# Ledger of designs, part 95: designed miniproteins, single chains, continued (5)

Each design is a single chain, and the fold is of that chain. pLDDT is the mean over its residues in the fold that is shown.

## One batch from the design tools (miniprotein)

Design m19306
Fold by ESMFold2-Fast:
Structure m19306 (fold): chain A 73 residues (1-73)
Amino acid sequence: EKEKKFIEKLRKMGFSEEEIKKILNAPSKSEQARLMQKAVVREADKLVEQGKVDEARKLTIDRLKEISKIMSG
């Protein structure tokens, strides 16, 4: 139930099923945030490779904001 809601949120943020599994298996909220940050960097890197630098910046800001909410909750 709470797990399903969290998974849905991660999918909306664009994380893969493999990334979601790693995040869910993390031993702490701090480790979950670290894994999410690494995934955000990978996604931003893909956008930069496509020449979408502004989109990469927006993605990073939006995702870090969501990660901050998870850390605070």
Scores: mean pLDDT 77

Design m19307
Fold by ESMFold2-Fast:
Structure m19307 (fold): chain A 56 residues (1-56)
Amino acid sequence: SEEEFEELKKKADAGIAVLESLGQTERAADFRKQFDELYEKKDIEGIKALLEKYGF
């Protein structure tokens, strides 16, 4: 749903911010790239799997 997409986007943005705050800039950039690809495809399950993979 649209609400679920917006919630996942907020969660991903928060996760990226956490990684950057920890100095994990390369990992944060990789996360963002993968998230953007899945978001463009509207792949909700893929985004959930990506978040789980990164510990979010």
Scores: mean pLDDT 84

Design m19308
Fold by ESMFold2-Fast:
Structure m19308 (fold): chain A 100 residues (1-100)
Amino acid sequence: MPKIDFSAGTLAAISRLLRHEIREHADDLEALRRLVESVAKILDQFIEAHPNSPYAPEAKELRERLLELVRDPEATAEELREALSQAADLLSKEAAWLRE
């Protein structure tokens, strides 16, 4: 995955796209697993880009949960959707915080 520019606009766009992908693939376990893997990488880069963000601790905790879900062959679509929704919410909160 290429390095992401974590501007407020980019974070808001990623959050919107992620919410759309969750809805489109709600019952597609394989697609949701690929999304979880991608979002874990996005959160990793987010933590590196914004280490002093008030949401950095939440992002670290969520990243670890996403990595655990990727490693769990019994993770349900509901669990994957919940974690992905939390990531979308986090990115939206950061986007709002970065706006003046």
Scores: mean pLDDT 83

Design m19309
Fold by ESMFold2-Fast:
Structure m19309 (fold): chain A 85 residues (1-85)
Amino acid sequence: VSREVLEAEVRLALLQMEYAIAVKIAKKAIEKGDKEEVKRAVEELRRLRRRLDELGAVAPEELRPEIEELRERVEREIRELEELL
């Protein structure tokens, strides 16, 4: 495995973790009725989506399906949260 592939894998793992954190923050904000915190979570997810697009442009083909799957999950979460605002 090349360093480039390993670096892309680490970047993807970090983005997966950031996605999980943003989703948890959004869920807690919804439970509390904190619309401003939900808006902040949406902005974090939009930044995450952009970073996924940037990674997808340079990542090895082997990682592309996993990157695309995470991107779809992020898009779905953004749409669901925006419906609450």
Scores: mean pLDDT 86

Design m19310
Fold by ESMFold2-Fast:
Parts: C-alpha cells; structure tokens; sequence
Structure m19310 (fold): chain A 57 residues (1-57)
C-alpha cells in the first residue's frame, strides 16, 4: 500500500467519523460511535493507517 493510499484510507475513516458525529445529538451515542471508530482503527491491518486515525480521534 502506497503512502497516498494510506493517507486516503485514514482521512476517509476520520471524515466518516466527523460526518456521523455531526448528525448525532445524543451524548451517549456519540461516545459509542467514538468507541466503534477507535476499534475500527485499532483493528486496521496497516499499523500506519491505524496510528494516523487514532491520533486524530
């Protein structure tokens, strides 16, 4: 996977989280969403992508 592909994937995950977070008003649901995105990032097969996403969440 190229550096550009890793950045695209990481930014995609971050942008998805930010977009969904803005649609959610309930604070408990926002916390559950954050946990889900952290799990997705931690379980990503590329460590560099995982670290980039986790640093922005």
Amino acid sequence: MSKEEKEQIANGMINSYEAVKELVENEEVKEQLLKKFIEEAENHPDEEVSKKVLSKL
Scores: mean pLDDT 80

Design m19311
Fold by ESMFold2-Fast:
Structure m19311 (fold): chain A 96 residues (1-96)
Amino acid sequence: SHMEKYSVEKRLLIAFLESYVKVGAPDEEIATLLALLRKLGFSEEELEKLAKKFGIKQSIVDKALADKRSAEELANELFRRLFDPGIDAAIERSKK
């Protein structure tokens, strides 16, 4: 069941990645999702193949591979952006 659960998790994340690219999600969100995929066991080669399949720029892949955050931190950032998109606007305003 462990291998089956991992396969389901990978498929779900690939579906999220495809959806993010299709709706024109910001480069930073795509990079965060790719970084999460890497932490959850996708190889660099697998991420490069997915990027080519979905038309993701190499600069986004490079950013994802350089990301040092944990899987939990990356997942929390994606949930934050999905459930409270106003947080980013508030953060940008605080930089004034």
Scores: mean pLDDT 74

Design m19312
Fold by ESMFold2-Fast:
Structure m19312 (fold): chain A 92 residues (1-92)
Amino acid sequence: MRYLISASGLSKEQLEKLVEFLKSLPGVISITVGETSLTARLELTEEQFEEIVEFIKSLPGLKKLNVGEDSVLAVFETERGTGYINIGRVPY
């Protein structure tokens, strides 16, 4: 299944760890990295989706995590205030 991952307001450490993790996945379609943000499109198996959830749980500063069947919203404490990782299923 295809997923869109968007991240904003993350610390440099959190963003770097996320980029390295996503690059390790075989289903990466595209990754665009900004100074404090990221957008990625991935083809994921169910097991790879679960792996991403476990990875997010391992990141420092995680305050809130909502996991749906094919969606994730993670809220992080950062030096800049609040950061977010959003994952959702997309048709393209």
Scores: mean pLDDT 82

Design m19313
Fold by ESMFold2-Fast:
Structure m19313 (fold): chain A 69 residues (1-69)
Amino acid sequence: SQVDQFYQQIQQVQRAIRRGDIDTARQYLDRARQIYDSIDWSSLTVSQYVSVRISIIGAEIDIRIAEER
């Protein structure tokens, strides 16, 4: 599903951040955003919608924190 593909990209963002590979983290975040834009929101539960939104925002914040090195 699009939701599963989205979370796979988010996991790759977190792995890249742990390695200190900020450029790779940004690339995976960009892919996650592309999937986010393609999701049929009418097919999601409220819980799934909130979870996806929190996950993308969290990944953006984590990258910003990692960039302050």
Scores: mean pLDDT 84

Design m19314
Fold by ESMFold2-Fast:
Structure m19314 (fold): chain A 71 residues (1-71)
Amino acid sequence: MLSREEIEEIAKRVGEEALKRGDPLRAAFAMGDAIELGRTSDLSPEEIYRRALERADERAKQVREAMEKKK
């Protein structure tokens, strides 16, 4: 199980990578997923980083489309 500091570092790295793509929504989802995976799973830091970015890419697209249609 990862320490809080290790989870925060992964979330920061994931958020920085997502922000390089110019999408704050993607960054928010990626950081949230990294924190949840770090708290609820026994995944390695590298696996958490990878999965959070992959899920954030797909989820941000779906949420953005839904938000535009709803608003």
Scores: mean pLDDT 74

Design m19315
Fold by ESMFold2-Fast:
Structure m19315 (fold): chain A 76 residues (1-76)
Amino acid sequence: EIQEIALETAERISKIPGAEAIAEKFRERSAEIESVEDFLKLAKEALEEARKTLSKENLEEVERILGEGIERLAES
């Protein structure tokens, strides 16, 4: 389900050092995600915030987690 994938994505991001605010934003807006396009928009916003606040290694982990979420939603 779209909501489950969004919440799982938020939980995984929350385990990355410095990404707590990004994870919280994702969790708060997860209830508004009704389509793959909605998820892509939120993922883009999260990634832009991550680029400004996280180290390169932590940014790459956020990118990986977001990409996996997008792939799972595309199959739904």
Scores: mean pLDDT 79

Design m19316
Fold by ESMFold2-Fast:
Structure m19316 (fold): chain A 81 residues (1-81)
Amino acid sequence: MEEFEKIVEESRKLIEEIRRKAEEKGNEKMVQLAEEWEESLERLEKEAREAIEKGDEKRFKQIYEQAKALLEILRELLKAV
């Protein structure tokens, strides 16, 4: 759980930084993508809570892996800008 919360926190910070840089450059498409990633992150948090409440370890692991994949994508995107 603690590791998942850390991944979520790092992802939010990266999304905010990407959005800020996109706004500075007038890149409306990238701003929209940042909003979509924020929504995806909120969905993953909700699904993770539901999986834990139901004791669905397999589902939680799938959500955890999705969150890790998103974090890596965000990190690489920020490096490429």
Scores: mean pLDDT 82

Design m19317
Fold by ESMFold2-Fast:
Structure m19317 (fold): chain A 61 residues (1-61)
Amino acid sequence: SAEAEEVALMFEALDELARAHVYESEEAYREALERVRELAATLSPEHQALLEHRVELIESS
């Protein structure tokens, strides 16, 4: 379903962001965050809010 596809894309982007945060450079993190922001702009408000919350959790890790 379209909803399942959105969720899969969200988790893919978040996994890349988390990996960049922990294992990569600040430049890689900024690039991954930009991709997350681009994805967020295409999502429903509910999924955008979930994505933003998950980004905060990654940054607080």
Scores: mean pLDDT 80

Design m19318
Fold by ESMFold2-Fast:
Structure m19318 (fold): chain A 129 residues (1-129)
Amino acid sequence: MNVERILEVAEEATRKLRELAEETKKKVIEIDPSVKEVVDKALERINKALEEWLEDMRIAAYAAEVDGEGAIGLARRSTEELIETIEKEAKEIQEASSKEGAEVVNEGLEKMKEVLEEALREISELAAE
């Protein structure tokens, strides 16, 4: 059943995104400890958006049994919203950080976007079956 496979993709993406966010946080704070509060608040907002994205992926997984196109549409919109949230939070950290800290945040952002784009691709392929 494609539902279980879609859920596995979404849960694995969520795990990778949480690991990338925590690694990026650790590196940025090590470079510039003054941004700790900005990073902590940004990560709280990213984690909330990630939980909302995972819930939407679960809805999309079950919707795919009846409406594959609708499921893909939900997955795409939710993924675009999560990327927008991550980009906004990354920008706030970058504006508060040193140049070196901002570069680390950008590297983390690009890796997180890659994970989300790959997850959306896999989920869309599974929903189309």
Scores: mean pLDDT 88

Design m19319
Fold by ESMFold2-Fast:
Structure m19319 (fold): chain A 90 residues (1-90)
Amino acid sequence: GAKLAMEITRYMIEGKYEEAAELLLKALQELDDSSLGVALTMIQIHIMTGDITEEQVKKLFEEAKKLAPPELQSSIDALELSFKATLTLR
């Protein structure tokens, strides 16, 4: 969980949104609930600290929605709302 969250965060900071989206989709499919929760919490901390911007969050989810199969679209929408909620806490 933690290593994958760090890789997603680095790709987002570097502007590699397609790579970040691919890793996010992989996390949703391969991680258990606890590991996924840890990964998402780590990414949200970087959003709260300002390391990840609102525009970067938007670009991540634009790429994720393009790549995600129909079965994951609702999960991606829920995550986008969660990340946007974190941005409002800054």
Scores: mean pLDDT 80

Design m19320
Fold by ESMFold2-Fast:
Structure m19320 (fold): chain A 94 residues (1-94)
Amino acid sequence: KAVEIVEEGAKKAAELVPEIKELIEEEGKKAIETLKTGSPKEGLKAISDMYAKVVEAARKVAEEKGEEAKKQAEEAINVLAQTLIEVAGELQKS
């Protein structure tokens, strides 16, 4: 469910932007823990916070590494945007 969606999204994003893999894994772990122990509202906030931090970090990687890294960063941002949408949908069902 929501935990599995975050796990898959974080894994895919980390593979696309290995320069920020540690950040993605750390924020993913926080989001998963919040989804398991917190309210749906807290879970949605945690995944939104993860998305915001990863977007900021991925944009910095794109600026430093050039065109190929920019495409990978954009794809990772899209993966996490989709993850956020899917998590929100699952939490709405709860």
Scores: mean pLDDT 79

Design m19321
Fold by ESMFold2-Fast:
Structure m19321 (fold): chain A 77 residues (1-77)
Amino acid sequence: SLVRVLGTVVDENGNPVAGAKVELGGQSAVTGPDGSYALEVPKGTYTLTVTADGYKTYSETVTVDRDTVIDVTLEKA
């Protein structure tokens, strides 16, 4: 069964980052104008990767065993 991963991608000032690519467990999403994303993955441990032009790549090891909210702050490159 799949679990949902939801969240927002913001910059260091808390402004939403649209068009960021969020990758998790072989799935990917692109953030909307409000910085929001949603993904469905099987339960497991993964590296969450977020990339956007002009920002450093974000990576975090996450274990998802239920529907989970993961908010990400991107640092300018």
Scores: mean pLDDT 88

Design m19322
Fold by ESMFold2-Fast:
Structure m19322 (fold): chain A 61 residues (1-61)
Amino acid sequence: MPRLSAEEVRARWREMLARGAPPEEIARWAVDVAAANPDDGAVQLEAGRALLEAARLLAEE
């Protein structure tokens, strides 16, 4: 998997939300990104934010 910057991670999950991607899809993608970038704290933080947002959306349904 390609390494992503924190800014790219943030842009991608926001784009997924704007397209109406299912929260489950966003969560799986964020887990994969976190696993691919274990030493990048900024990417870990953005992936965590994406997971938290997906969890909020799932809880609202």
Scores: mean pLDDT 78

Design m19323
Fold by ESMFold2-Fast:
Structure m19323 (fold): chain A 105 residues (1-105)
Amino acid sequence: MRERILALLDESEALAREIIERSRDNPEIVALAEELLATIREARRAVEENAPLEEIKLLVGRGAALAGAVALAARAAGDDEVAALAERVSVLLTEILDLLLAAEA
């Protein structure tokens, strides 16, 4: 499980970085994507440090919400490619939440 979660976080980080690069002319999207990237990195550190499951869930959940906000802002700006990248991040972070919920059972 830990290796799978870290792999999903690494994929999410790469996508968040691509969103920032593609959105350099849109400061609202960049600000949200930078918060998303910081949250993903904090979640990765929490997983590496074996932080409490609830802390990891809160960080990943916050990341998923931020990815949703990026997708909404991108759609409002007419940037369907950035919106698709942000939706993909949301899917990856939601998969992590499902894995964490399974670990509690």
Scores: mean pLDDT 88

Design m19324
Fold by ESMFold2-Fast:
Structure m19324 (fold): chain A 75 residues (1-75)
Amino acid sequence: DPNDAEKWYQEGLRAWKAGRFEEAVEYFKKAFELAPTSEVGKKAAELAVILLALLGRHEEARELGKKLKSYFPTS
């Protein structure tokens, strides 16, 4: 549901603004899982990859990046 994905994306942005980066990652992952082919899902996954890398969670960042590329191979 795109409305649910948008809600989780907004929660991710709120967590990021509050410095709760690990919570932001989980909200962005949830938004992507609910609507992986949508623009909001793409934006959420892109931000989650960036935050995972910044948190030192490099393997998760690589795996999510590969998954994102499989939905958007020519982004």
Scores: mean pLDDT 83

Design m19325
Fold by ESMFold2-Fast:
Structure m19325 (fold): chain A 87 residues (1-87)
Amino acid sequence: GSERSMYGSFLTAAVSLRDKGPEYQRIADLAYRTAEAFREASDALSQARNAGANGTDEEAQELYKKYQELRKRADELGDQYAAELEK
């Protein structure tokens, strides 16, 4: 899914930035936190889909709402990362 692709992209960015030198550590740490947030969102979406297939509709809806909240946070971190790169 999109979340898993974003996780991989931000993780790669974090590693690349750390390799450039200590002046990039703050931006690298932000990229890493963004990657982790997308990973958490991806995991929550998978749990929601599994509950929809094998659990109750109520469980699926609750887990999907948690996914939406986690995805919003991941997007906000990604926006912060993009803003720091434009400076």
Scores: mean pLDDT 86

Design m19326
Fold by ESMFold2-Fast:
Structure m19326 (fold): chain A 88 residues (1-88)
Amino acid sequence: SKELIEEARARKEEIAERLVRELKKGIEEFGLEGTLEKIEETEPTIGKEAAEYAKKAAEALAAGDEEKAREYAGKAIDAAIAELEKEA
């Protein structure tokens, strides 16, 4: 698990970019509200803070602010890594 956490940190920007793409796809398929509901379902796994930042990234994408979405996605990944470290 520690090796996966270290790899996630090393690839943080790549993972954040992937999250932005997944959120865009979610909004296209389920709308903003449906995407926010799916993010909320992941909260028990990634932690509350990571889920809140992922929701903010989705909201920024819906508003057309891709730069803000990338910033929030990065914060979501940071928070998710921190949550995983608590159990590692």
Scores: mean pLDDT 80

Design m19327
Fold by ESMFold2-Fast:
Structure m19327 (fold): chain A 97 residues (1-97)
Amino acid sequence: MEPPSEEELRDAAEFLLSLKNNPNAGPVQKFAYELGERIKKLLEEGKSPEEIFEELAEEVQAEVEKISGKKLSKEEAEGAVEAIVVVAAEKYREKNK
């Protein structure tokens, strides 16, 4: 799977971080916020999009196993990260149009 671009990762992180301001944030929104913090930190550390994508896949794999007991393959976790990043980046662009 093609890793997200650096610009797409930045846009996604900004949207995910905005979820902290929702007082009714559930567990999914909290995890989304934590992913946003992770993306921002890795970008600030100068990590490549490929390295960030791999780290996020590991985070998603661990969270899904924790909440559902299902063990995702690395490929399934990578697919989930791509979907999260694409949707978050699109939502960020919608709010800042």
Scores: mean pLDDT 76

Design m19328
Fold by ESMFold2-Fast:
Structure m19328 (fold): chain A 66 residues (1-66)
Amino acid sequence: MGQEAYERLRRYLREVQGMSEQAVDDLIYGLERHGYTSAEEIEEARKRIDAVIAQGRAERERQRAL
């Protein structure tokens, strides 16, 4: 069931990405509402979230220099 994949995603976001518990809960709630229920879908979402966080952070740092 996708709940185990969500628990693993929650741990990853908290421990690796350093997100607050509230931010992690909000993100997972959004994924559940959009029908991400299989472990494969949740893992694909994690990779996409990771890439977006990294890219957005880098882009914001560049824009702050202007």
Scores: mean pLDDT 73

Design m19329
Fold by ESMFold2-Fast:
Structure m19329 (fold): chain A 92 residues (1-92)
Amino acid sequence: SPEEFAKALEEVIKKLNISEEQRKELIDMVRKAAEFMKKSDKETQLEILEQLLRYLRNIIGKEQFDKAVEELKKRLTPEQQALLDEALKRIG
């Protein structure tokens, strides 16, 4: 579910080497994204996830982003991993 995905991403964000202020902003953004995704079709969910992942990568940089993605995948179901992989493919 979008809520389970958001919770997995929040746990990954808590481990990132970023400021406490950036961490709070990212967690708030993830929670808001999950609320919108819950009310959205699969294609809109994918678009929201794309935007969220692009934003995260811009904040933490590619090296931390790649490590965060690998940690996130360990917390996701195979179906959630497939959705994540599709979003990652779209952002390049």
Scores: mean pLDDT 83

Design m19330
Fold by ESMFold2-Fast:
Structure m19330 (fold): chain A 100 residues (1-100)
Amino acid sequence: MPSREEVKAYLKEHLDEELYNLLVAILELLEDSGVPEEVLNQVREELLRFADAIKNKDIEAAKESIERLEEILRGIPAVSEEMVEDIVAALRKFLEKAEK
């Protein structure tokens, strides 16, 4: 699975600054919340899938990535329901802009 630095490098090269900053902010928020490294690796993979789907304009794949990420986040005791809703809402809002 990709490291934090590999994910950040990939996102910076392939995405616009707004999406890059959003995905990095989500990762840093979860790291600061004490999420275990094994679970953080799952989150990194899903954020990469979301980024690739947005880049390729694959709206279905992007929606599936958000759904999988929501399931992962809801399974983490350190992540509140409000935090899950905020993250999912931010990703869905970005997807809405990409659909147009």
Scores: mean pLDDT 75

Design m19331
Fold by ESMFold2-Fast:
Structure m19331 (fold): chain A 98 residues (1-98)
Amino acid sequence: SALRELRGLSVDELYDLLSPEQRALVDEIQARADRLAAQAPSPAIRESLRRLGDAVVKALVFGTELVLGGRSVTEYDPTTNSTTSVDLSGLPDVVGPR
């Protein structure tokens, strides 16, 4: 089935299957996450933010839920059937000091 073939693809290959609008969304989310990662106090938070684009690609391709709360991110991985969440509370403003 198509689902079995999709599970065998890398994240880069899955990204190429997205519409231009979906790719733009992934790129925007990852760019924002990279800015937050530069200010992240925890290595675990930083790594989660750097992998956020991968989570969005999987959510769009497999129809899984990715919840972006104003102060938290929750990722569901259908390959491992697991959920991870990161609390973004206490992170400084992305704009930084003037």
Scores: mean pLDDT 63

Design m19332
Fold by ESMFold2-Fast:
Structure m19332 (fold): chain A 80 residues (1-80)
Amino acid sequence: VTETKTVTKEAKAGEDVTFTAKFSSPAIQPGDTATARVESEDGSRITVSPAVINADGTLTATASGEHKDSKVTVTLTATS
């Protein structure tokens, strides 16, 4: 099973932003494959941490980097 969630947040210049998404599939569990992809609206250099699957079925990743006040979008994918 593969699920993808996209989350967009407003970020302040230079601020780390944590993204969390809830998956609907009960098959997605801690230890399954998880990835995160990040995009900044202003095109600034930004990176995303490794994605972590939590025991409650949420997936979390943190985006950080040199950006101005902008929208940051993280796409979270989990595969079981």
Scores: mean pLDDT 74

Design m19333
Fold by ESMFold2-Fast:
Structure m19333 (fold): chain A 88 residues (1-88)
Amino acid sequence: GLSEDLRELEEKAIKEAEEAKKEVEEVLSSVPNPSKELKEAGEQVLKTSDELLDAIKNRSSLPDIQKKREQFEKAVAAFREAKAAELA
């Protein structure tokens, strides 16, 4: 049902947000002189992760949670692209 779909969406989003925050911290600590692009991409992951987690915690509507999740996924993709460019 819708409540089960929402529960699964929330659990997956929480795990992905926490894992992405850890990835940002590990990458930025392992790169001696991270580029401005990598730093800014990492900051966007942290920001969008917090916005997504806040939306879930505050019991926002499903469409709002999905919008925050989309913003988070775009930030993670951009960070991974910046990371790949930095480490090439």
Scores: mean pLDDT 83

Design m19334
Fold by ESMFold2-Fast:
Structure m19334 (fold): chain A 103 residues (1-103)
Amino acid sequence: GELELILRAIGLALRAIGLLFDLDTLDLPEEARELLRRAAELALRAALAILRGDYEEAIRLAEEAIRLAEEALELDLSEEGRRLAEEVLELAREVLRLAREAQ
């Protein structure tokens, strides 16, 4: 229902905020940090777009977030950095799925 959509979108937005804080504390190559920070910010904006009913914008933002997270995963990352990048990618994919389901 609509309430379930709202609660799921809020949960995804809170996860994006948490990942942004984790990115500030982890030892990452600057290029990876910038890509993942942008990806998490786009995922947050996409989740907020779902809350506004702007599903087309949410899809565009989430697809860009996926692209940036995948680009970061091509870099030489530590095991911890790779796990964080995979969490950002999974978040962006969940936001995209939710936006597409909500259309």
Scores: mean pLDDT 90

Design m19335
Fold by ESMFold2-Fast:
Structure m19335 (fold): chain A 75 residues (1-75)
Amino acid sequence: SMEEKVKKAEEQIKKLAEEIIANAPSDRVAATQLEALAAMLRREAERSTDPLYKEALLKQAEELERQARELRERA
């Protein structure tokens, strides 16, 4: 179902973001990698025809962009 697809995507994105933050050599590098991930999610959202999946990807991208800003302020 689309609901299960959204949930799986959200969980995978959160795990990837946590891995980036944990493994990046600096907050600046982590921020750059989170920004790159957010940009990829925005591009995928633009290509999607499903409004629920699109909205979920954009929401995740915004969250990653917020985390990246916080990391850059620490650097």
Scores: mean pLDDT 88

Design m19336
Fold by ESMFold2-Fast:
Structure m19336 (fold): chain A 83 residues (1-83)
Amino acid sequence: DLAAFEERAETFVRDSERVIELIKKGEFSEEELKDLKKQVEGQFELFRRLAEQVGPEGEPLLRRVEEARERLLKAIEEKLKEL
């Protein structure tokens, strides 16, 4: 279902922006940031599998999730370097 995939993708992008703000505010410990990185990678793997079921119509949404993932991972890595 493309609509369900779109809703999940939009939620991921929105949540990623909120989490980046919390990371910048110092709300996460070093260990929590490492755990968050693992969770983000696991969630992306799920999105990749769901995109395969949706087909070509899901590619633009998967790209948005990929971009959000890259921004979130960058925020995690930059914060870890400060600690």
Scores: mean pLDDT 85

Design m19337
Fold by ESMFold2-Fast:
Structure m19337 (fold): chain A 65 residues (1-65)
Amino acid sequence: EKEEKEIKELLKKIVEAKKNKDIDTVNEYMAELVEILDKLGIGKEKSEETNEKLEKLLKEIEEKE
């Protein structure tokens, strides 16, 4: 819940940075996203669910913005 909101906000910022072709900003937010996922241990136990959710959130942001 709380973590999902943080991930969604980071994905939104990544999408905006991609639109601006700001590679440095994209890399910065990607690093923050990976750090959050690592702290949550998602990459160990929920990797499949996490990847699916991230893809869905990214597409949803692209469509709704």
Scores: mean pLDDT 69

Design m19338
Fold by ESMFold2-Fast:
Structure m19338 (fold): chain A 62 residues (1-62)
Amino acid sequence: GPQIQQAVTDLQNSTNTGQMVSAVMSLQRAGASQSFVVDLINSLPIHPGVRQSLIDSVRQNS
């Protein structure tokens, strides 16, 4: 829905870890599936440690 599309855009335009966390939380709040959010995180050109931290957060909040 529109909320998920906006959160995807926010994640893709994020420039720091705090913005990425906020966008991931918005995706989960909007009802995006874990697999969808994890796939999006894996598509980001970010450091492996930051990627793993975001994925771990998603797994804990399922």
Scores: mean pLDDT 80

Design m19339
Fold by ESMFold2-Fast:
Structure m19339 (fold): chain A 77 residues (1-77)
Amino acid sequence: SAAEEAIELAREGARLAKEGRELLAKGEDVLRATGLVLRGMGLVNNGALLAKRAGDEEALKEAIELGEEAGFKPIGS
């Protein structure tokens, strides 16, 4: 479903953003780390927007929580 797709996008995005932030905090592979954060944020935002459009409040809440765990607030939260 669109909601399941949204959660998977948010989950993958949160994973990438968290990895990138951890690398940035250590000063490791800064160029790659920055790319991971930006890509991750984009995926979480897309997931949150898809969940919102699907009208699934639980999926939207999960996408927002995944973004927050990754250190940012998704667009539309």
Scores: mean pLDDT 82

Design m19340
Fold by ESMFold2-Fast:
Structure m19340 (fold): chain A 61 residues (1-61)
Amino acid sequence: TEAEEIRRRAFAAAVELIRERGYEATTVADIARRAGISRRTLYRHVPAPRLVLDAAAASLA
């Protein structure tokens, strides 16, 4: 579904950004931009985008 695609793209973008800039320098806005998604669309399909960022960081630990 569209929601599943958006969640996958957000997670992939978060992983890439954390690798490039580190966790502290990565924001939800950066994730939306990298994924090619508006912040509105991200929040629509990912109610807690911060959890995506945290999950991506955990995957790299």
Scores: mean pLDDT 81

